# Designed miniproteins, single chains, continued (3), part 82

Each design is a single chain, and the fold is of that chain. pLDDT is the mean over its residues in the fold that is shown.

## One batch from the design tools (miniprotein)

Design m10846
Fold by ESMFold2-Fast:
Structure m10846 (fold): chain A 100 residues (1-100)
Amino acid sequence: SSELRRRLEETRRLAREIADKLEISLLAALAGQSSEEIKKILSLPKEEAFELAVKKVLEKAEKLGNEELKELAKKFLETKDDSYLGKILDLALQIWVKEK
């Protein structure tokens, strides 16, 4: 049971790492980054990778005049509050995927 608890904790850490990499990859892809550019972003420390992915979202939002997405991206970059990441991703999916 101690061994099982340790394996469950290790699995939860791996699941979090996978979720973070997926979210970073989706944000960067929605911002128009190529697979090679996304790989470079994912090679950064987690905090820097999220910041760079959100900066790419901000750049695209500014170019396209997506004011709500621009403000959410700025809020994340100023506060470092992870609660903005889900809001940014959801809004970017709604705005930029509906053209496909």
Scores: mean pLDDT 87

Design m10847
Fold by ESMFold2-Fast:
Structure m10847 (fold): chain A 95 residues (1-95)
Amino acid sequence: SAEELRRKGRRSLEALKPIIEIIESLETKNKKEALEREITVGVLEIAGAVANAKAVEKVVENFIKNNELSEEERKIIEESLERFREVVKELEEEE
């Protein structure tokens, strides 16, 4: 229903708060823009709140593996990803 889609949309926006914190924790504009671009590309073809959230999680995990990050950046990203996973789990349980 339209109501259910709107509710899931609101929860997806709530899940984005930790992702915004991850982006803001990056030390350079180039790193921030690179992650924002990868997130945008990664979610573009996926429908649904939960699928989009999981795609964002995988994009961030791959960014951590493929980019040179400081210990402080890595710690903030890992802590924010943990909070993001909790919100994604809540979205899945709501159905």
Scores: mean pLDDT 68

Design m10848
Fold by ESMFold2-Fast:
Formats: structure tokens, C-alpha cells, sequence
Structure m10848 (fold): chain A 86 residues (1-86)
């Protein structure tokens, strides 16, 4: 249902903002987090759709768990959209 799509969109925004802030902090604050947000958002969408950058590999178990959660939510949202359009 619509709830699965909304949950995915909220999780993408939450994780994108977290990633944008982390990139801002690790880069010494040279690029505003707001300017990194569109790139972070696209990255989270790519994970949710089962697409990953070829040169990206999560370095820790927490990162792997976050990616797996996003992929699961993406699959559930896709199934809900297909069911609603049928």
C-alpha cells in the first residue's frame, strides 16, 4: 500500500541527510551538507533499487545492515506500487 512507499521515501530522506552530514564532517566542512544532499539522496535511491556504485563497498557491519534495510524497503515499495497500479 501507500504506507510502504511513504516509509521508503522517509527512510531515503533520513539516510540521505545522515550521509550528507557525514560527508560534510569528514570533508572538513568545505562543502555544505545541503549541497551534498541531492547526491546522497540519489545514492540511497540506487541502494533501494538494488543498484550500487561499482567502486562502493561498505567498510563496516552497520553500513551493510543499513544497505540491506534500504533494499528490503525498496522491494516492498516496488511490490506495493505494482499492486496499486494493477
Amino acid sequence: GAAAVEALEEEIEREARRLAQALHDSGGGKVPAEELLPLARKFMVDIAEGKLPGDFEPVDEAGKKRAERLRKMGAEAKAAKEAAEA
Scores: mean pLDDT 74

Design m10849
Fold by ESMFold2-Fast:
Structure m10849 (fold): chain A 83 residues (1-83)
Amino acid sequence: LEEFVDRLIKETEEEIKKILATEKDPAKRVSLISGRILRTIGDVLDELFRNNVDDDTARRIMKRVDKRLVELMRKADEEIDKE
């Protein structure tokens, strides 16, 4: 699970970077980045349910995912500010 989360977060970061590089319209950027973040949350939830993870473990993983996704959003904002 930890390796799955780490891989998924890295893939999400790469997709956000690609969106920032290819899309210059601010509204479309927000939409695409938000959509990717929501898909990442869904993928984590699917993996937790598929592996029948207990509530305490699931809660800990989701808190970690939340923290990492917030950090990815902060980094995306910093990249936009550099433009």
Scores: mean pLDDT 80

Design m10850
Fold by ESMFold2-Fast:
Structure m10850 (fold): chain A 60 residues (1-60)
Amino acid sequence: MKEARRRALERAVELYRESPNKQQAADLVDKLTLYLSEHPDMTEEELDALIEKAREEVEA
């Protein structure tokens, strides 16, 4: 697994652990995993932006 993708998934898992809404966080991790599979050439900055956007939605 490419390092950037691995780090993004690890950040998503941390979001899941920290989130008060476990179901939304779990759905997020699943969507992210699928998205990364479909977009293997995504940059680290794009991955970080995706994680931060998702964090805002889960933490809302």
Scores: mean pLDDT 68

Design m10851
Fold by ESMFold2-Fast:
Structure m10851 (fold): chain A 95 residues (1-95)
Amino acid sequence: AAAAREAALRERLAAAEEALRLLERGMELINEASRLQDADSRERIEEGRRLIHEGARLLQETLGEPFVTPVGAKQIQEYLDRARAEVERLRAELA
């Protein structure tokens, strides 16, 4: 039924948007740590890595793909690009 399909798409969109938010915040913290180089930089990097890991995990769950830990800037950017693409795709399907 259309209503059940729309509900499933909205649930997937919410999960994809949360994954994107976590990945963006994680990268923001890592970039801020690199820029500021202050006493809190280590904690910002550790928190950023935790958020990136959680965002990547949520994204892979929403895509139905096996989880792969992002190990560097290129792979983190690939997860960001995929999260943005999935959000856009789901929004288009709901329009």
Scores: mean pLDDT 81

Design m10852
Fold by ESMFold2-Fast:
Structure m10852 (fold): chain A 78 residues (1-78)
Amino acid sequence: SKEELAKALAEALGLDEKDILDALNGVNDPNLSLEVEFAAYVIKNFEKLDEKSIKELGKKMAMPEDFIEKLTEVAMSF
C-alpha cells in the first residue's frame, strides 16, 4: 500500500513518516523539505513511475545522487 511505501521510505531515508503522510494528503507545511516532497510525489504516482522516471525526477529536483539511488531502490522493491 502507499502507507507501507511511505513507512519504508521514511525508515530508509531518515525522514519523518508523518511529514510524508501529511504531504501525501496535501497538507501545506512551509517547513517540509524537498526530500519529503520528492518521496511523497513518488508514492502518489507509484503505479505510473518506473526506475528511470524516479531517477530523472530526483535529478531535476537537485536531490543528492545517493538519496535518489536509495529512494529508487526502496520504491522498486515494492
Scores: mean pLDDT 80

Design m10853
Fold by ESMFold2-Fast:
Structure m10853 (fold): chain A 72 residues (1-72)
Amino acid sequence: MKLSKEQVLEGVRELARDRGADEEQIEEVVKRASEHDDPLEAYRAGLDKLVELGILSEEEAQAMLATFEDNM
């Protein structure tokens, strides 16, 4: 099933929270993702911000992005 931008933003928010991000970090991640209209680019931007904040490793982000692409 193809995910909408809104579903991607919610998924990124939940991922950040589950990985121990505080509310300020969650808002930064969602804001970065929201700057992209394409769901795939929004998800990538969110993952990139999570790596920048030290919440995800680059390897984890790449694996998650590949899984997302396979399910689009």
Scores: mean pLDDT 81

Design m10854
Fold by ESMFold2-Fast:
Structure m10854 (fold): chain A 120 residues (1-120)
Amino acid sequence: MEEPSLEQLREEIDKLFEELKKNVDTDIDKALEAISRIFRLVEELMKRLTPEEALQFARDVIDRLIEILKKAKNPEAKQALLEAMKAFIDRVTELLAGQNPDAAAELRAEAEKKLEEISK
């Protein structure tokens, strides 16, 4: 089995974000594949971090995804990515809630507010 370092996982996530940006308006299947891979790698990273580091990392990922969704012009892709983001927020807040329920609740409220603003 491959043993990627935390740095290698973070670099792979950065590459997948660039793929998502390139494909969001041109190839919805590739955009959805990229976001699915990002979510899997983020979950793996968060399980290997301290609660404080995991919280900060989750915030950074959510903010980056929101920036891409705000710039998306294809309504079908935007809606599909928005639904994927809702599932992602549920998962990362669940992972945080086991160690810091207050931080998880704050992250969830912040992320849901940002998503509601995008879905307008």
Scores: mean pLDDT 80

Design m10855
Fold by ESMFold2-Fast:
Structure m10855 (fold): chain A 69 residues (1-69)
Amino acid sequence: DDAKKQYIRERASTPEKIAELEAKREEGEALVAKGKETGDQELIEKGQALIDEVDEILSAALEAGLASL
Protein backbone atom coordinates (compact mmCIF):
# COMPACT_ATOMS: atom_id res chain seq x y z
CA ASP A 1 0.00 0.00 0.00
CA ASP A 2 2.78 2.48 0.91
CA ALA A 3 4.69 1.63 -2.29
CA LYS A 4 1.52 2.15 -4.34
CA LYS A 5 0.81 5.49 -2.60
CA GLN A 6 4.39 6.61 -3.28
CA TYR A 7 4.11 5.51 -6.94
CA ILE A 8 0.89 7.53 -7.34
CA ARG A 9 2.35 10.61 -5.60
CA GLU A 10 5.41 10.53 -7.86
CA ARG A 11 3.19 10.36 -10.98
CA ALA A 12 0.06 12.36 -10.06
CA SER A 13 1.00 14.88 -7.32
CA THR A 14 1.07 18.01 -9.56
CA PRO A 15 -1.00 19.43 -12.45
CA GLU A 16 2.04 18.91 -14.70
CA LYS A 17 2.18 15.20 -13.83
CA ILE A 18 -1.58 14.87 -14.40
CA ALA A 19 -1.10 16.49 -17.84
CA GLU A 20 1.67 13.96 -18.59
CA LEU A 21 -0.69 11.11 -17.66
CA GLU A 22 -3.43 12.57 -19.87
CA ALA A 23 -0.95 12.86 -22.77
CA LYS A 24 0.12 9.23 -22.21
CA ARG A 25 -3.53 8.14 -22.30
CA GLU A 26 -4.04 10.06 -25.57
CA GLU A 27 -0.93 8.29 -26.95
CA GLY A 28 -2.51 4.95 -25.94
CA GLU A 29 -5.77 5.90 -27.70
CA ALA A 30 -3.79 6.80 -30.85
CA LEU A 31 -2.09 3.38 -30.79
CA VAL A 32 -5.47 1.63 -30.44
CA ALA A 33 -6.89 3.67 -33.34
CA LYS A 34 -3.85 2.90 -35.54
CA GLY A 35 -4.03 -0.80 -34.64
CA LYS A 36 -7.73 -0.94 -35.56
CA GLU A 37 -7.02 0.89 -38.84
CA THR A 38 -4.13 -1.44 -39.82
CA GLY A 39 -5.49 -4.64 -38.19
CA ASP A 40 -2.44 -4.79 -35.89
CA GLN A 41 -3.61 -6.55 -32.72
CA GLU A 42 -0.26 -5.90 -30.97
CA LEU A 43 -0.73 -2.11 -31.38
CA ILE A 44 -4.28 -2.38 -29.99
CA GLU A 45 -2.99 -4.34 -26.98
CA LYS A 46 -0.09 -1.90 -26.37
CA GLY A 47 -2.42 1.09 -26.58
CA GLN A 48 -4.99 -0.52 -24.29
CA ALA A 49 -2.26 -1.36 -21.75
CA LEU A 50 -1.19 2.33 -21.69
CA ILE A 51 -4.82 3.47 -21.24
CA ASP A 52 -5.37 0.94 -18.44
CA GLU A 53 -2.14 1.99 -16.66
CA VAL A 54 -3.06 5.70 -16.80
CA ASP A 55 -6.67 5.07 -15.74
CA GLU A 56 -5.48 3.04 -12.73
CA ILE A 57 -3.08 5.81 -11.64
CA LEU A 58 -5.67 8.59 -12.18
CA SER A 59 -8.41 6.63 -10.38
CA ALA A 60 -6.08 6.00 -7.42
CA ALA A 61 -4.99 9.68 -7.43
CA LEU A 62 -8.65 10.77 -7.29
CA GLU A 63 -9.25 8.42 -4.33
CA ALA A 64 -6.15 9.88 -2.61
CA GLY A 65 -7.38 13.45 -3.25
CA LEU A 66 -4.44 14.30 -5.53
CA ALA A 67 -6.51 14.90 -8.69
CA SER A 68 -9.94 16.17 -9.74
CA LEU A 69 -12.19 15.07 -12.60
Scores: mean pLDDT 75

Design m10856
Fold by ESMFold2-Fast:
Order: C-alpha cells, then sequence, then structure tokens
Structure m10856 (fold): chain A 98 residues (1-98)
C-alpha cells in the first residue's frame, strides 16, 4: 500500500528529527556544564572521551568541543542544516543564558 508506506516514512522522519533535536539539546546541556571548566580540564576530558565509542561519550565529546569552540558555531551549523529553526536556536540560547 503506497499511501501506508508514505505515512510510515513521514512518521519515521518526524521521529528521527525529534530524536536529533533531543540529542542536540543534550549536547548543549553538556557544553553548558563544561563552560565553567578551565581549558586544561576540558583538554584532559577530551582526551579521555576520545578513547570511547559509546553514543553517550560521543555526545559528551561533542559538548566538550562546543565548550572549547563556542556554542554559536554549532547552533549556526544546526540552523543552516535545518535541524533547528531560528526560533529553537533562540530558545536554546535563552536556556544557556539562564
Amino acid sequence: DPLAELARRQQELEEARKRALERIRRIIEIAREYADLSPEELERLRKELSKSSTDEDIDRALGLSHALNGLDMMLDFYEERGILTPEEVEEVRALIEA
């Protein structure tokens, strides 16, 4: 049934987008957690996390990369990719500033 298959693909895409947004928010929360750490402490954590291949440690490594390089670059990247809307970017920035 082509209509049922199309509906299923739309649901799968919506679910994938929702999971991606949740993962981005988690990475940003991790970056915020690391914002108060010194560059030396961030570099030590980065080396430790680079030895792991779990999804959780990858997300932590990405959050650490954001803490080192600035959240603006990652938020701009996700906006350009259509993963985050400009409104969602502003919401995330507000959460970080709180």
Scores: mean pLDDT 66

Design m10857
Fold by ESMFold2-Fast:
Structure m10857 (fold): chain A 80 residues (1-80)
Amino acid sequence: MQELVDEFEKAIREGDIEKAREYKEKIIKEDPNMTETDKKVLEKIIKNAEEAHKNKDELEIEINVGLVRMLFGILQIIKK
């Protein structure tokens, strides 16, 4: 799981939107506890990252990377 999250974060940071969508689907398949809300948050992060890279907004890119870290950090704490 963590390897998939790390690859998703990297794709968000690099603006590889196709790879980000691929890793989102892999994460969803590997985590049966992923809620509909969690899935929508991941989709929103991808959309926001795509727009941030299009606009060359380095701050928005870093914010979206931070959101990935926060989301999966919270999920790891709750599942323990």
Scores: mean pLDDT 77

Design m10858
Fold by ESMFold2-Fast:
Structure m10858 (fold): chain A 95 residues (1-95)
Amino acid sequence: MELVEEAEKDAKELKEKIKEAAKNGSIDEVIKLVREAGRKLTEYELKSKEAGDVMNKGLGEAAKYVIDTMSPTDGSAVAVEIAGAVADAMLAARK
């Protein structure tokens, strides 16, 4: 579906931006990008399970990169934000 292609593009762009912010040590920028990705994940989950799955996978890959790249404290904070965004999107899709 067209939405899956849009989700792939959004996931790739947000993942690359999150990785770049993590490399720069910009935790505030990483959190802002994660919240943006979470918002898009919710939109995709409400419209298409397949598109939501693509966005969720991209967030998971970004989370792993952040944890591997940033300090344990900063990486853990970002991982919690990602987990919360995914949970919120899954709960919204159940309604």
Scores: mean pLDDT 78

Design m10859
Fold by ESMFold2-Fast:
Structure m10859 (fold): chain A 109 residues (1-109)
Amino acid sequence: SMEEAKKLAEEGEEYFKKGDYEKALEKYKEALELLKSLLKDIDDPSQKEIVTAYAKVLANIGDVYFEQGDYEKAEEYYLRALVLLEKVLGEDHPEVKEVKKKLEEVKKK
């Protein structure tokens, strides 16, 4: 199911690139459901890969809402992603910095 979640996230990214935001959200949410089913404890170091994948999909959902002009939902999803990514990767990680930039951009709207 981790491989299935990755495929669903990739399908979501392809729909996002095509501007099909409804289908992108559908695929990303399906990926989140699979990743959530694999999560037992977010504080367990052995879960780091699954938590990281889950957080990245949350950020991708934020990107969809941002492109749709739903800045409130974009901020919600970016904040959820940021909390998890800071926890598993640390504040100085490039992926954490990227989500922080997206959050700063949405707050300017």
Scores: mean pLDDT 86

Design m10860
Fold by ESMFold2-Fast:
Structure m10860 (fold): chain A 76 residues (1-76)
Amino acid sequence: SLRDFILEEARRLGMSFTEEAVELIVELARKMNLSREQVRLLVREAVRRARARGRDTVEPEDVEWVIRRLGMDRRG
């Protein structure tokens, strides 16, 4: 599943995700029809942001920041 894919990528990067952060990515991917590569990029950038803020867990705020930065919530 997409959820399992997100969690496996997070584990490879040595980070955990809150349930809310995972669900936010799943919902966005469904609404915007994101590719697996776009989801992987989103996960990696959210991890990078969380690490830069001194955390070992990705929060919804990290995901929201990355979505805005990458324009993944915009149609065209």
Scores: mean pLDDT 83

Design m10861
Fold by ESMFold2-Fast:
Structure m10861 (fold): chain A 59 residues (1-59)
Amino acid sequence: SMEEIELQLKRDLLIISANTNLFLAERMKETNPELAEQLRADAQRLEAEARKLEEQIKA
């Protein structure tokens, strides 16, 4: 369905965003460790949201 496709796209975008935050965190860990920690926390939140969408797709 169209709704299922939209949920899949949102899930994929959340995964891309999480990976981007992890990439930035790694690059900033020495110059701005506090921001690196925030970026990793944001990535974990985004991954959790992606998992919720995956559950909705399968329900």
Scores: mean pLDDT 87

Design m10862
Fold by ESMFold2-Fast:
Structure m10862 (fold): chain A 81 residues (1-81)
Amino acid sequence: SPRQQALAIAAQLFDQYQNANGTINYAAFMQVIQALNAQGYPLDVAQARRIFARYDTNGNGTLNRVQFMRAVGALLDAHGI
């Protein structure tokens, strides 16, 4: 499905952009969203910003892999993907 393909791309990009501690910062998260847009998944940048803040439950400016995958899933849900 388009959703499964988008999640697979996101997982690969997380591995590419993650910090040494297994997290992704806001700038790298937005690079992933831009890459998904370039691949044909029309994800809204303002919604992506809000979703990052929502899943950054510790307020440390990073998402771990589980938080990141849930954030991407929530953003896909918001766009009917």
Scores: mean pLDDT 87

Design m10863
Fold by ESMFold2-Fast:
Structure m10863 (fold): chain A 80 residues (1-80)
Amino acid sequence: MTEEEKELREKVKKGLLENPDQALQYARDALETAEKAGASPEDIERMRKLLERVEKSTDPEEQADAAAEAVAIAKRYLSK
């Protein structure tokens, strides 16, 4: 995990804790973006598990953490 990826995760998590209803949408959008960008099967599998965690969790902090990690993974494919 790079310093930039860690900073992005913390920023996204903070934003989602302020707007927890957005966590599921962020995770879905991140997965779709990564799939369209040609992400590795391993990263796609990880992101699907993160999306499942957001869907099944009732804890806003766990939902925000999972969605933020999915966004950070997707950004690797958008930033080259």
Scores: mean pLDDT 79

Design m10864
Fold by ESMFold2-Fast:
Structure m10864 (fold): chain A 92 residues (1-92)
Amino acid sequence: SMAEEEAKKEFEEAYEEFKEKYKKFLELFSSLPKEKQEEFLKENEELLKELDELVKKAAEAKEAGNYKEAAKALKEMTKKLEELIEKLKERL
């Protein structure tokens, strides 16, 4: 159906946006010394746990063919990554 095709497009767009934000996060995170990386992970443990739960939700939704729910989870993952990026900028 057209609705299914639209859901797949939304999923692909959300996935590309997530990948771009994830790359930016990794670039910023890798610029920190190892000790500062470890401190950052400890301070943001709850946010990282929320991100991990969303990753599992997105994977389960995709396996079920529910691209709408998978796209929603990816968008929430991107928002959590943006929060992590802003927190990283405070350390640079």
Scores: mean pLDDT 87

Design m10865
Fold by ESMFold2-Fast:
Structure m10865 (fold): chain A 101 residues (1-101)
Amino acid sequence: SEEVERAREAGEAAARAGRAAGERAAAGADGVGASGAALLALAGGVDAAVAARAGGTEEAARVAAEGAREGARLAAEGGESEAARTAARGLRAAAEAAEEA
């Protein structure tokens, strides 16, 4: 369905943003680079949760949550920095919100 496709796209975008946040943090990026990527990951997570809710189906919720959860995993690979932890936690919360949609 179109709703599932939109949820999948939002989840995949959240996963890519989480990966970018993790890579920036791992590279030792400070200031705008690390924090900017983390904020984009949080925005991507919100978009995934919104797409899950808008989709109104268990399938839409599942694909959005899977993408956000993958984003959280990839963000966590950036290590123990505040930016990496913030992105990982936000994306995990977004995945949980998407699953409840």
Scores: mean pLDDT 83

Design m10866
Fold by ESMFold2-Fast:
Parts: sequence; C-alpha cells; structure tokens
Structure m10866 (fold): chain A 78 residues (1-78)
Amino acid sequence: SLIEKAIALLKAAAEVVPELKELAEKVIEGYRKIKEDPSKAEEVVEEIREAIEKLDAALKALDREQQEKILAKARELL
C-alpha cells in the first residue's frame, strides 16, 4: 500500500540521516493512525503538517548518494 511504502521510506531516511529521526518518527506515527482509521486522515495530516514540510525540505536538500542510500534501505524494509 502507499502508506506502507511511505513508512518504509521514512524509516530508511531516519537510518541514513539520523538528524531526521524525530521528524520521520512523527510522520510515521501519523501515517500509522491514518492506516488504522482513514476517516481521521485530514485531522492527522493537519497535526503533522509542519513535520511533513520540514522533512520534505530536508529530503530535497540531500545529495544523490544519500537519496540512493535511502531508496535502497526502503526497498529492504518492504
């Protein structure tokens, strides 16, 4: 599922870039809540919006080597 792939990617990002661990864990918790109860998706997304925005900016700032390590690790976790 899309949520499972997103969680794997976020776990991989936290392992490859430890500085992102707290942001990644917050977003993962939000995605797990959405998976358990999709009716709360809008509420949960608002709660984690700042973490998502900070994480997105940080991931886009990574070099190609770090991005490739994250993708490889995410595939192992799926």
Scores: mean pLDDT 82

Design m10867
Fold by ESMFold2-Fast:
Structure m10867 (fold): chain A 81 residues (1-81)
Amino acid sequence: DEIGKEGLRKAKEGKRLIEEGRRMMANAKNLDELLRGIGTVLRGIGLAFEGYLLGKKAVEETGSEEGKEALKLAKEVLGGE
């Protein structure tokens, strides 16, 4: 299931970027560094949302296990359950 795998990949990358961006924000010494951290978090949120949409599609169309993992991870990353 290519769609479920892609969704899971995007959800994982989104989580990684959000964690990286939050770390950048916490270590920011000036406004420019803070804004770079915020931008990294926003990019991660976008990827997590794409992972959610692909995971949902994969589950609805094929009952994909990778799609279920993508949905779970994306929900956790986006502040859901």
Scores: mean pLDDT 85

Design m10868
Fold by ESMFold2-Fast:
Structure m10868 (fold): chain A 94 residues (1-94)
Amino acid sequence: MVTVTVPDKAKQGENVTITVTDTSPETVAAVSFEIAREGEPAQISLAADAVDHVATGTVKMTLPAGPYIVRARVLYKESGEIEEAETTLEVVAA
């Protein structure tokens, strides 16, 4: 199972840390993160390496105030399968 964790709210100009934890016994090959408004294309994308089923990425919040979806995508090494998890992040004006 993949879990993505972010702060409930982030101010514009602050650094936001995204943490992904995977409880699968399979080795993680790659992790990527996307931030987008619901139904819109990704506005921020970054990749991270997993160590012991945990990956972290940090981004400076440059997006306009409002609600966003944070998606994490985990690629497994042995199966080649991809698991996704989503959470919500509210961006507030500075």
Scores: mean pLDDT 81

Design m10869
Fold by ESMFold2-Fast:
Structure m10869 (fold): chain A 61 residues (1-61)
Amino acid sequence: SELERLRERIENAQKLLDTLRAEMAAHADDPERVAQYRAAIAGVETGLRDLQAEIERLKAE
């Protein structure tokens, strides 16, 4: 179902966030790389909010 696909995308995005945060911590001595990870994390967090909003719209139907 559409809800199942959206939930799977959210789970995958959450796993990606965990990975990016761990990689950012591993490269804490490299400010340029940290900035790149922060940008990537912000993008994934925005995508997660959009996916969560879409699930709520579908549930309201």
Scores: mean pLDDT 86

Design m10870
Fold by ESMFold2-Fast:
Structure m10870 (fold): chain A 74 residues (1-74)
Amino acid sequence: DLEERRRRERELRRRRQELEELARQVQDLWRNGASQQEIDDLFARLQERVTGGLPPELVDLVVRLVLSYRRRLS
C-alpha cells in the first residue's frame, strides 16, 4: 500500500518534470514565432502526456497553464 503510493508519487514527479520541459519548449517556440505545425506538434505531445499518463489534478493544472499562455499570445 505505502510502496504503491510512493511509486505513484515518484512517477508523478517524473512526469511533472517531463511536462514542464515540454511546456517550456512550447513557450519558447511561441516566443520565437515558430510555425503552426511545430506548435501543434508540441502541444499535442503535451496533451498526450497529460491525458495519457497523469492524474486528473495534474492534467487540469498543465492544461490551464498551456491555455493561459495561448491566450496571452493571442
Scores: mean pLDDT 66

Design m10871
Fold by ESMFold2-Fast:
Structure m10871 (fold): chain A 71 residues (1-71)
Amino acid sequence: MEEKKKEALEFAYKKLREIDPNADPKTLYDFIKKIVKELKEKFGLSEEEARGIVYEAMARVTREEALKKKK
């Protein structure tokens, strides 16, 4: 993974961990859009690249939560 994309992924991952998992769908959607915008501005990513990074970070959070639930 390119260094810049790795840092962008860690940034998105940390931001996603700050979301209240019980928040309503509109609040979650607005928060995700804000992360995408910040990734574009901070790392100079395209819309497609920023969305990809956010979705990878979301998949990582979901995987970690699934592993915790199994224990």
Scores: mean pLDDT 74

Design m10872
Fold by ESMFold2-Fast:
Structure m10872 (fold): chain A 57 residues (1-57)
Amino acid sequence: SSEEKIRDLAEEVVKQSKLTPPGVDNPVLSQLQSQLFQEAKDNMDLALKVLELEAKA
């Protein structure tokens, strides 16, 4: 589902962000952020709700 894809992408973005030292380029993180943005753009209401729940968890 779109909700599952957005959640999985958000989780990977958080994971890659934590593994990336300050000032270091991470192309995987950049690509995941781009993919998350595109999925979120197509399904904004569900993406916002998923991100809100993840922030609380």
Scores: mean pLDDT 75

Design m10873
Fold by ESMFold2-Fast:
Structure m10873 (fold): chain A 100 residues (1-100)
Amino acid sequence: SSVIDQFNSILSQGISNVSNPDRTIDILQQGYQFIQQNSDSMSYDQAIQMRDMVGNTSDQIVRQMDQNNVPQSVQQQIIRIFNQSIQILTDQIQRQIAAA
């Protein structure tokens, strides 16, 4: 869907900028805001897909940061943004289940 395509573009930009921690944090924070603005209108399938995308992207970014010796404090900031995104998507999934 268009919402998934837009979010995938944001996550891809985050991965592409992993060598620039400040830029990565900014991009992922924009991704979090995108989820906040769009989560209430997401279907169950869209919320599941986006949560899976967040999880996969988190794994990729953390692995690349470990390999590039990025400070743990920066890694923890990025992990917090991913966890916040996952929580919003999980809340939407639970709302969709309750509404069914």
Scores: mean pLDDT 87

Design m10874
Fold by ESMFold2-Fast:
Structure m10874 (fold): chain A 98 residues (1-98)
Amino acid sequence: SAEEERAREEREAEIAEIGATLKAAADAIINEKKDPEKGKKEKEEQIAKLVERGASAELAEALANALATIKEALGISDEQVEAAAKAAGEKLLEEVEK
């Protein structure tokens, strides 16, 4: 039905937004090595956005750290990082929906 299609599109949009927030948190974790105070603040801001959605801070930080590790890995493409961010977003949304 059109309602089912809209629900799927809305869920995919939420996953993309959560994934983008996790990717920003991962970037902040990486940047913390160059600017510890700024990186810490940016990470805390992104994690807070996920907590406001109902995620645990521990899960959000674990997923952001995992994504940072993937992003820093040799031979990983931007497309692979985006796929990992989407997968992390799906996992976080499923925990929020419970």
Scores: mean pLDDT 85

Design m10875
Fold by ESMFold2-Fast:
Structure m10875 (fold): chain A 78 residues (1-78)
Amino acid sequence: SMAAELQALVERLEKEDALRVLESLHDFDEEERELAEKALDEIDHKPSTPEDIARFTEAYRRRLAELEALREAARAAE
């Protein structure tokens, strides 16, 4: 099915890596974890185009970069 194919594509792009990274962060970025899970659920619940998947992947990576930048700024403030 198209949904299964989209799910596999998302998995190849982000899912496993994102979950692994969030686990390594402990509970430090709970908001990030919730956002990632919610976005994945939205994709799973609706027929998504490859463009939608790419957009989600880009948005998620941007969010990760923002959070990493905030953590780095906090450390630099020492």
Scores: mean pLDDT 52

Design m10876
Fold by ESMFold2-Fast:
Structure m10876 (fold): chain A 73 residues (1-73)
Amino acid sequence: LPGARKLTPEEEKALEEAVRRVHQAPDGDAAIQALLDTAKEAREKGYKEAADFLERVASLVRQTLADVAARRA
């Protein structure tokens, strides 16, 4: 894909941690929070690309849940 690059080992570990936390989340809100918490930790460590990716995923999940809720009235 255009703009795609290989992740660094540190970025890969951050993504693995995020996936693990999301799998253990009891609901969608907890999953969104897990993504945001992992993104914050990655950003504090200087893993900007991993943090940006996780924040985008969290935003998409939040928007999807809001859209589903709106359609269900």
Scores: mean pLDDT 74

Design m10877
Fold by ESMFold2-Fast:
Structure m10877 (fold): chain A 61 residues (1-61)
Amino acid sequence: SDVQNAIADYLVNEQQLPQALAEQDAQELVEAAGSEEKAQEALELLKQGKTVEAVLKELKQ
């Protein structure tokens, strides 16, 4: 999806993650979000400086 690609691109460009890890983390975030709107919220939390782990914890609760 466009949001999954945007999350992966953000993780590569801003958090300097390797491409393969960024794609894996983006997929996990989108799956945990369960909707396009929640996935977009996850991207916004990453842009606010939260880690992938912190955002995943927030999405699971």
Scores: mean pLDDT 85

Design m10878
Fold by ESMFold2-Fast:
Structure m10878 (fold): chain A 77 residues (1-77)
Amino acid sequence: MLSAEEQRAELAAWRARAVALAREQGRPALIEVADALAAAAEELLAMREAGASDEELAAAEAARLPALEALFRAAVA
């Protein structure tokens, strides 16, 4: 499994790629979705580093889904 540092590096690379694609396609609203997804992933990674259980991580993920879904819906409207 990737280390937390490696996961953060991959997340940063993915975010940069997603933002570049959103701009290339003329869909700047998707940049907000990419940023929100990256922020949520970073929060989950920080919780895991702090010793959060898989149950705690699943609960935190579930709590974030409605806001992420609303942001995505707004971006594709």
Scores: mean pLDDT 77

Design m10879
Fold by ESMFold2-Fast:
Structure m10879 (fold): chain A 70 residues (1-70)
Amino acid sequence: MKLTPEQMERLAREVSKATGLPEEEVRKLIEEAGGDFEKVALLISRKLADDPLKQAKANEVVKRIAEEAA
């Protein structure tokens, strides 16, 4: 699923807030994914592989935004 620009900005903000990653860093991961939801989730999980709790929080945010976009 492709995210809208508004959803991408919201995802960057919410993941940053939940994980402590800089919003700019999350935005770069979204750009690398080309706005594809599944690829964004994979790249964020990879970035947070060293912290299972932050990875879980990021996955919950990603899921919520995807459900709101459906």
Scores: mean pLDDT 78

Design m10880
Fold by ESMFold2-Fast:
Structure m10880 (fold): chain A 61 residues (1-61)
Amino acid sequence: MSIDELIDFLNFVLPRPLTPEQQELLRRHFPNIEALKAATLEQLRAVLGELAEQVYRLVHG
């Protein structure tokens, strides 16, 4: 899964689209779904802010 496919998927499932800044941070810190699944809630919050809990539940639920 490419990073662009991951960003497209998140923009589809999240209640609001990711900002350009959040997309850039995702490309740097979470280049694939495996990296995203391995991330802590704190690491996700640093990149995604208020969307972190929803993303965490999506990858762990």
Scores: mean pLDDT 76

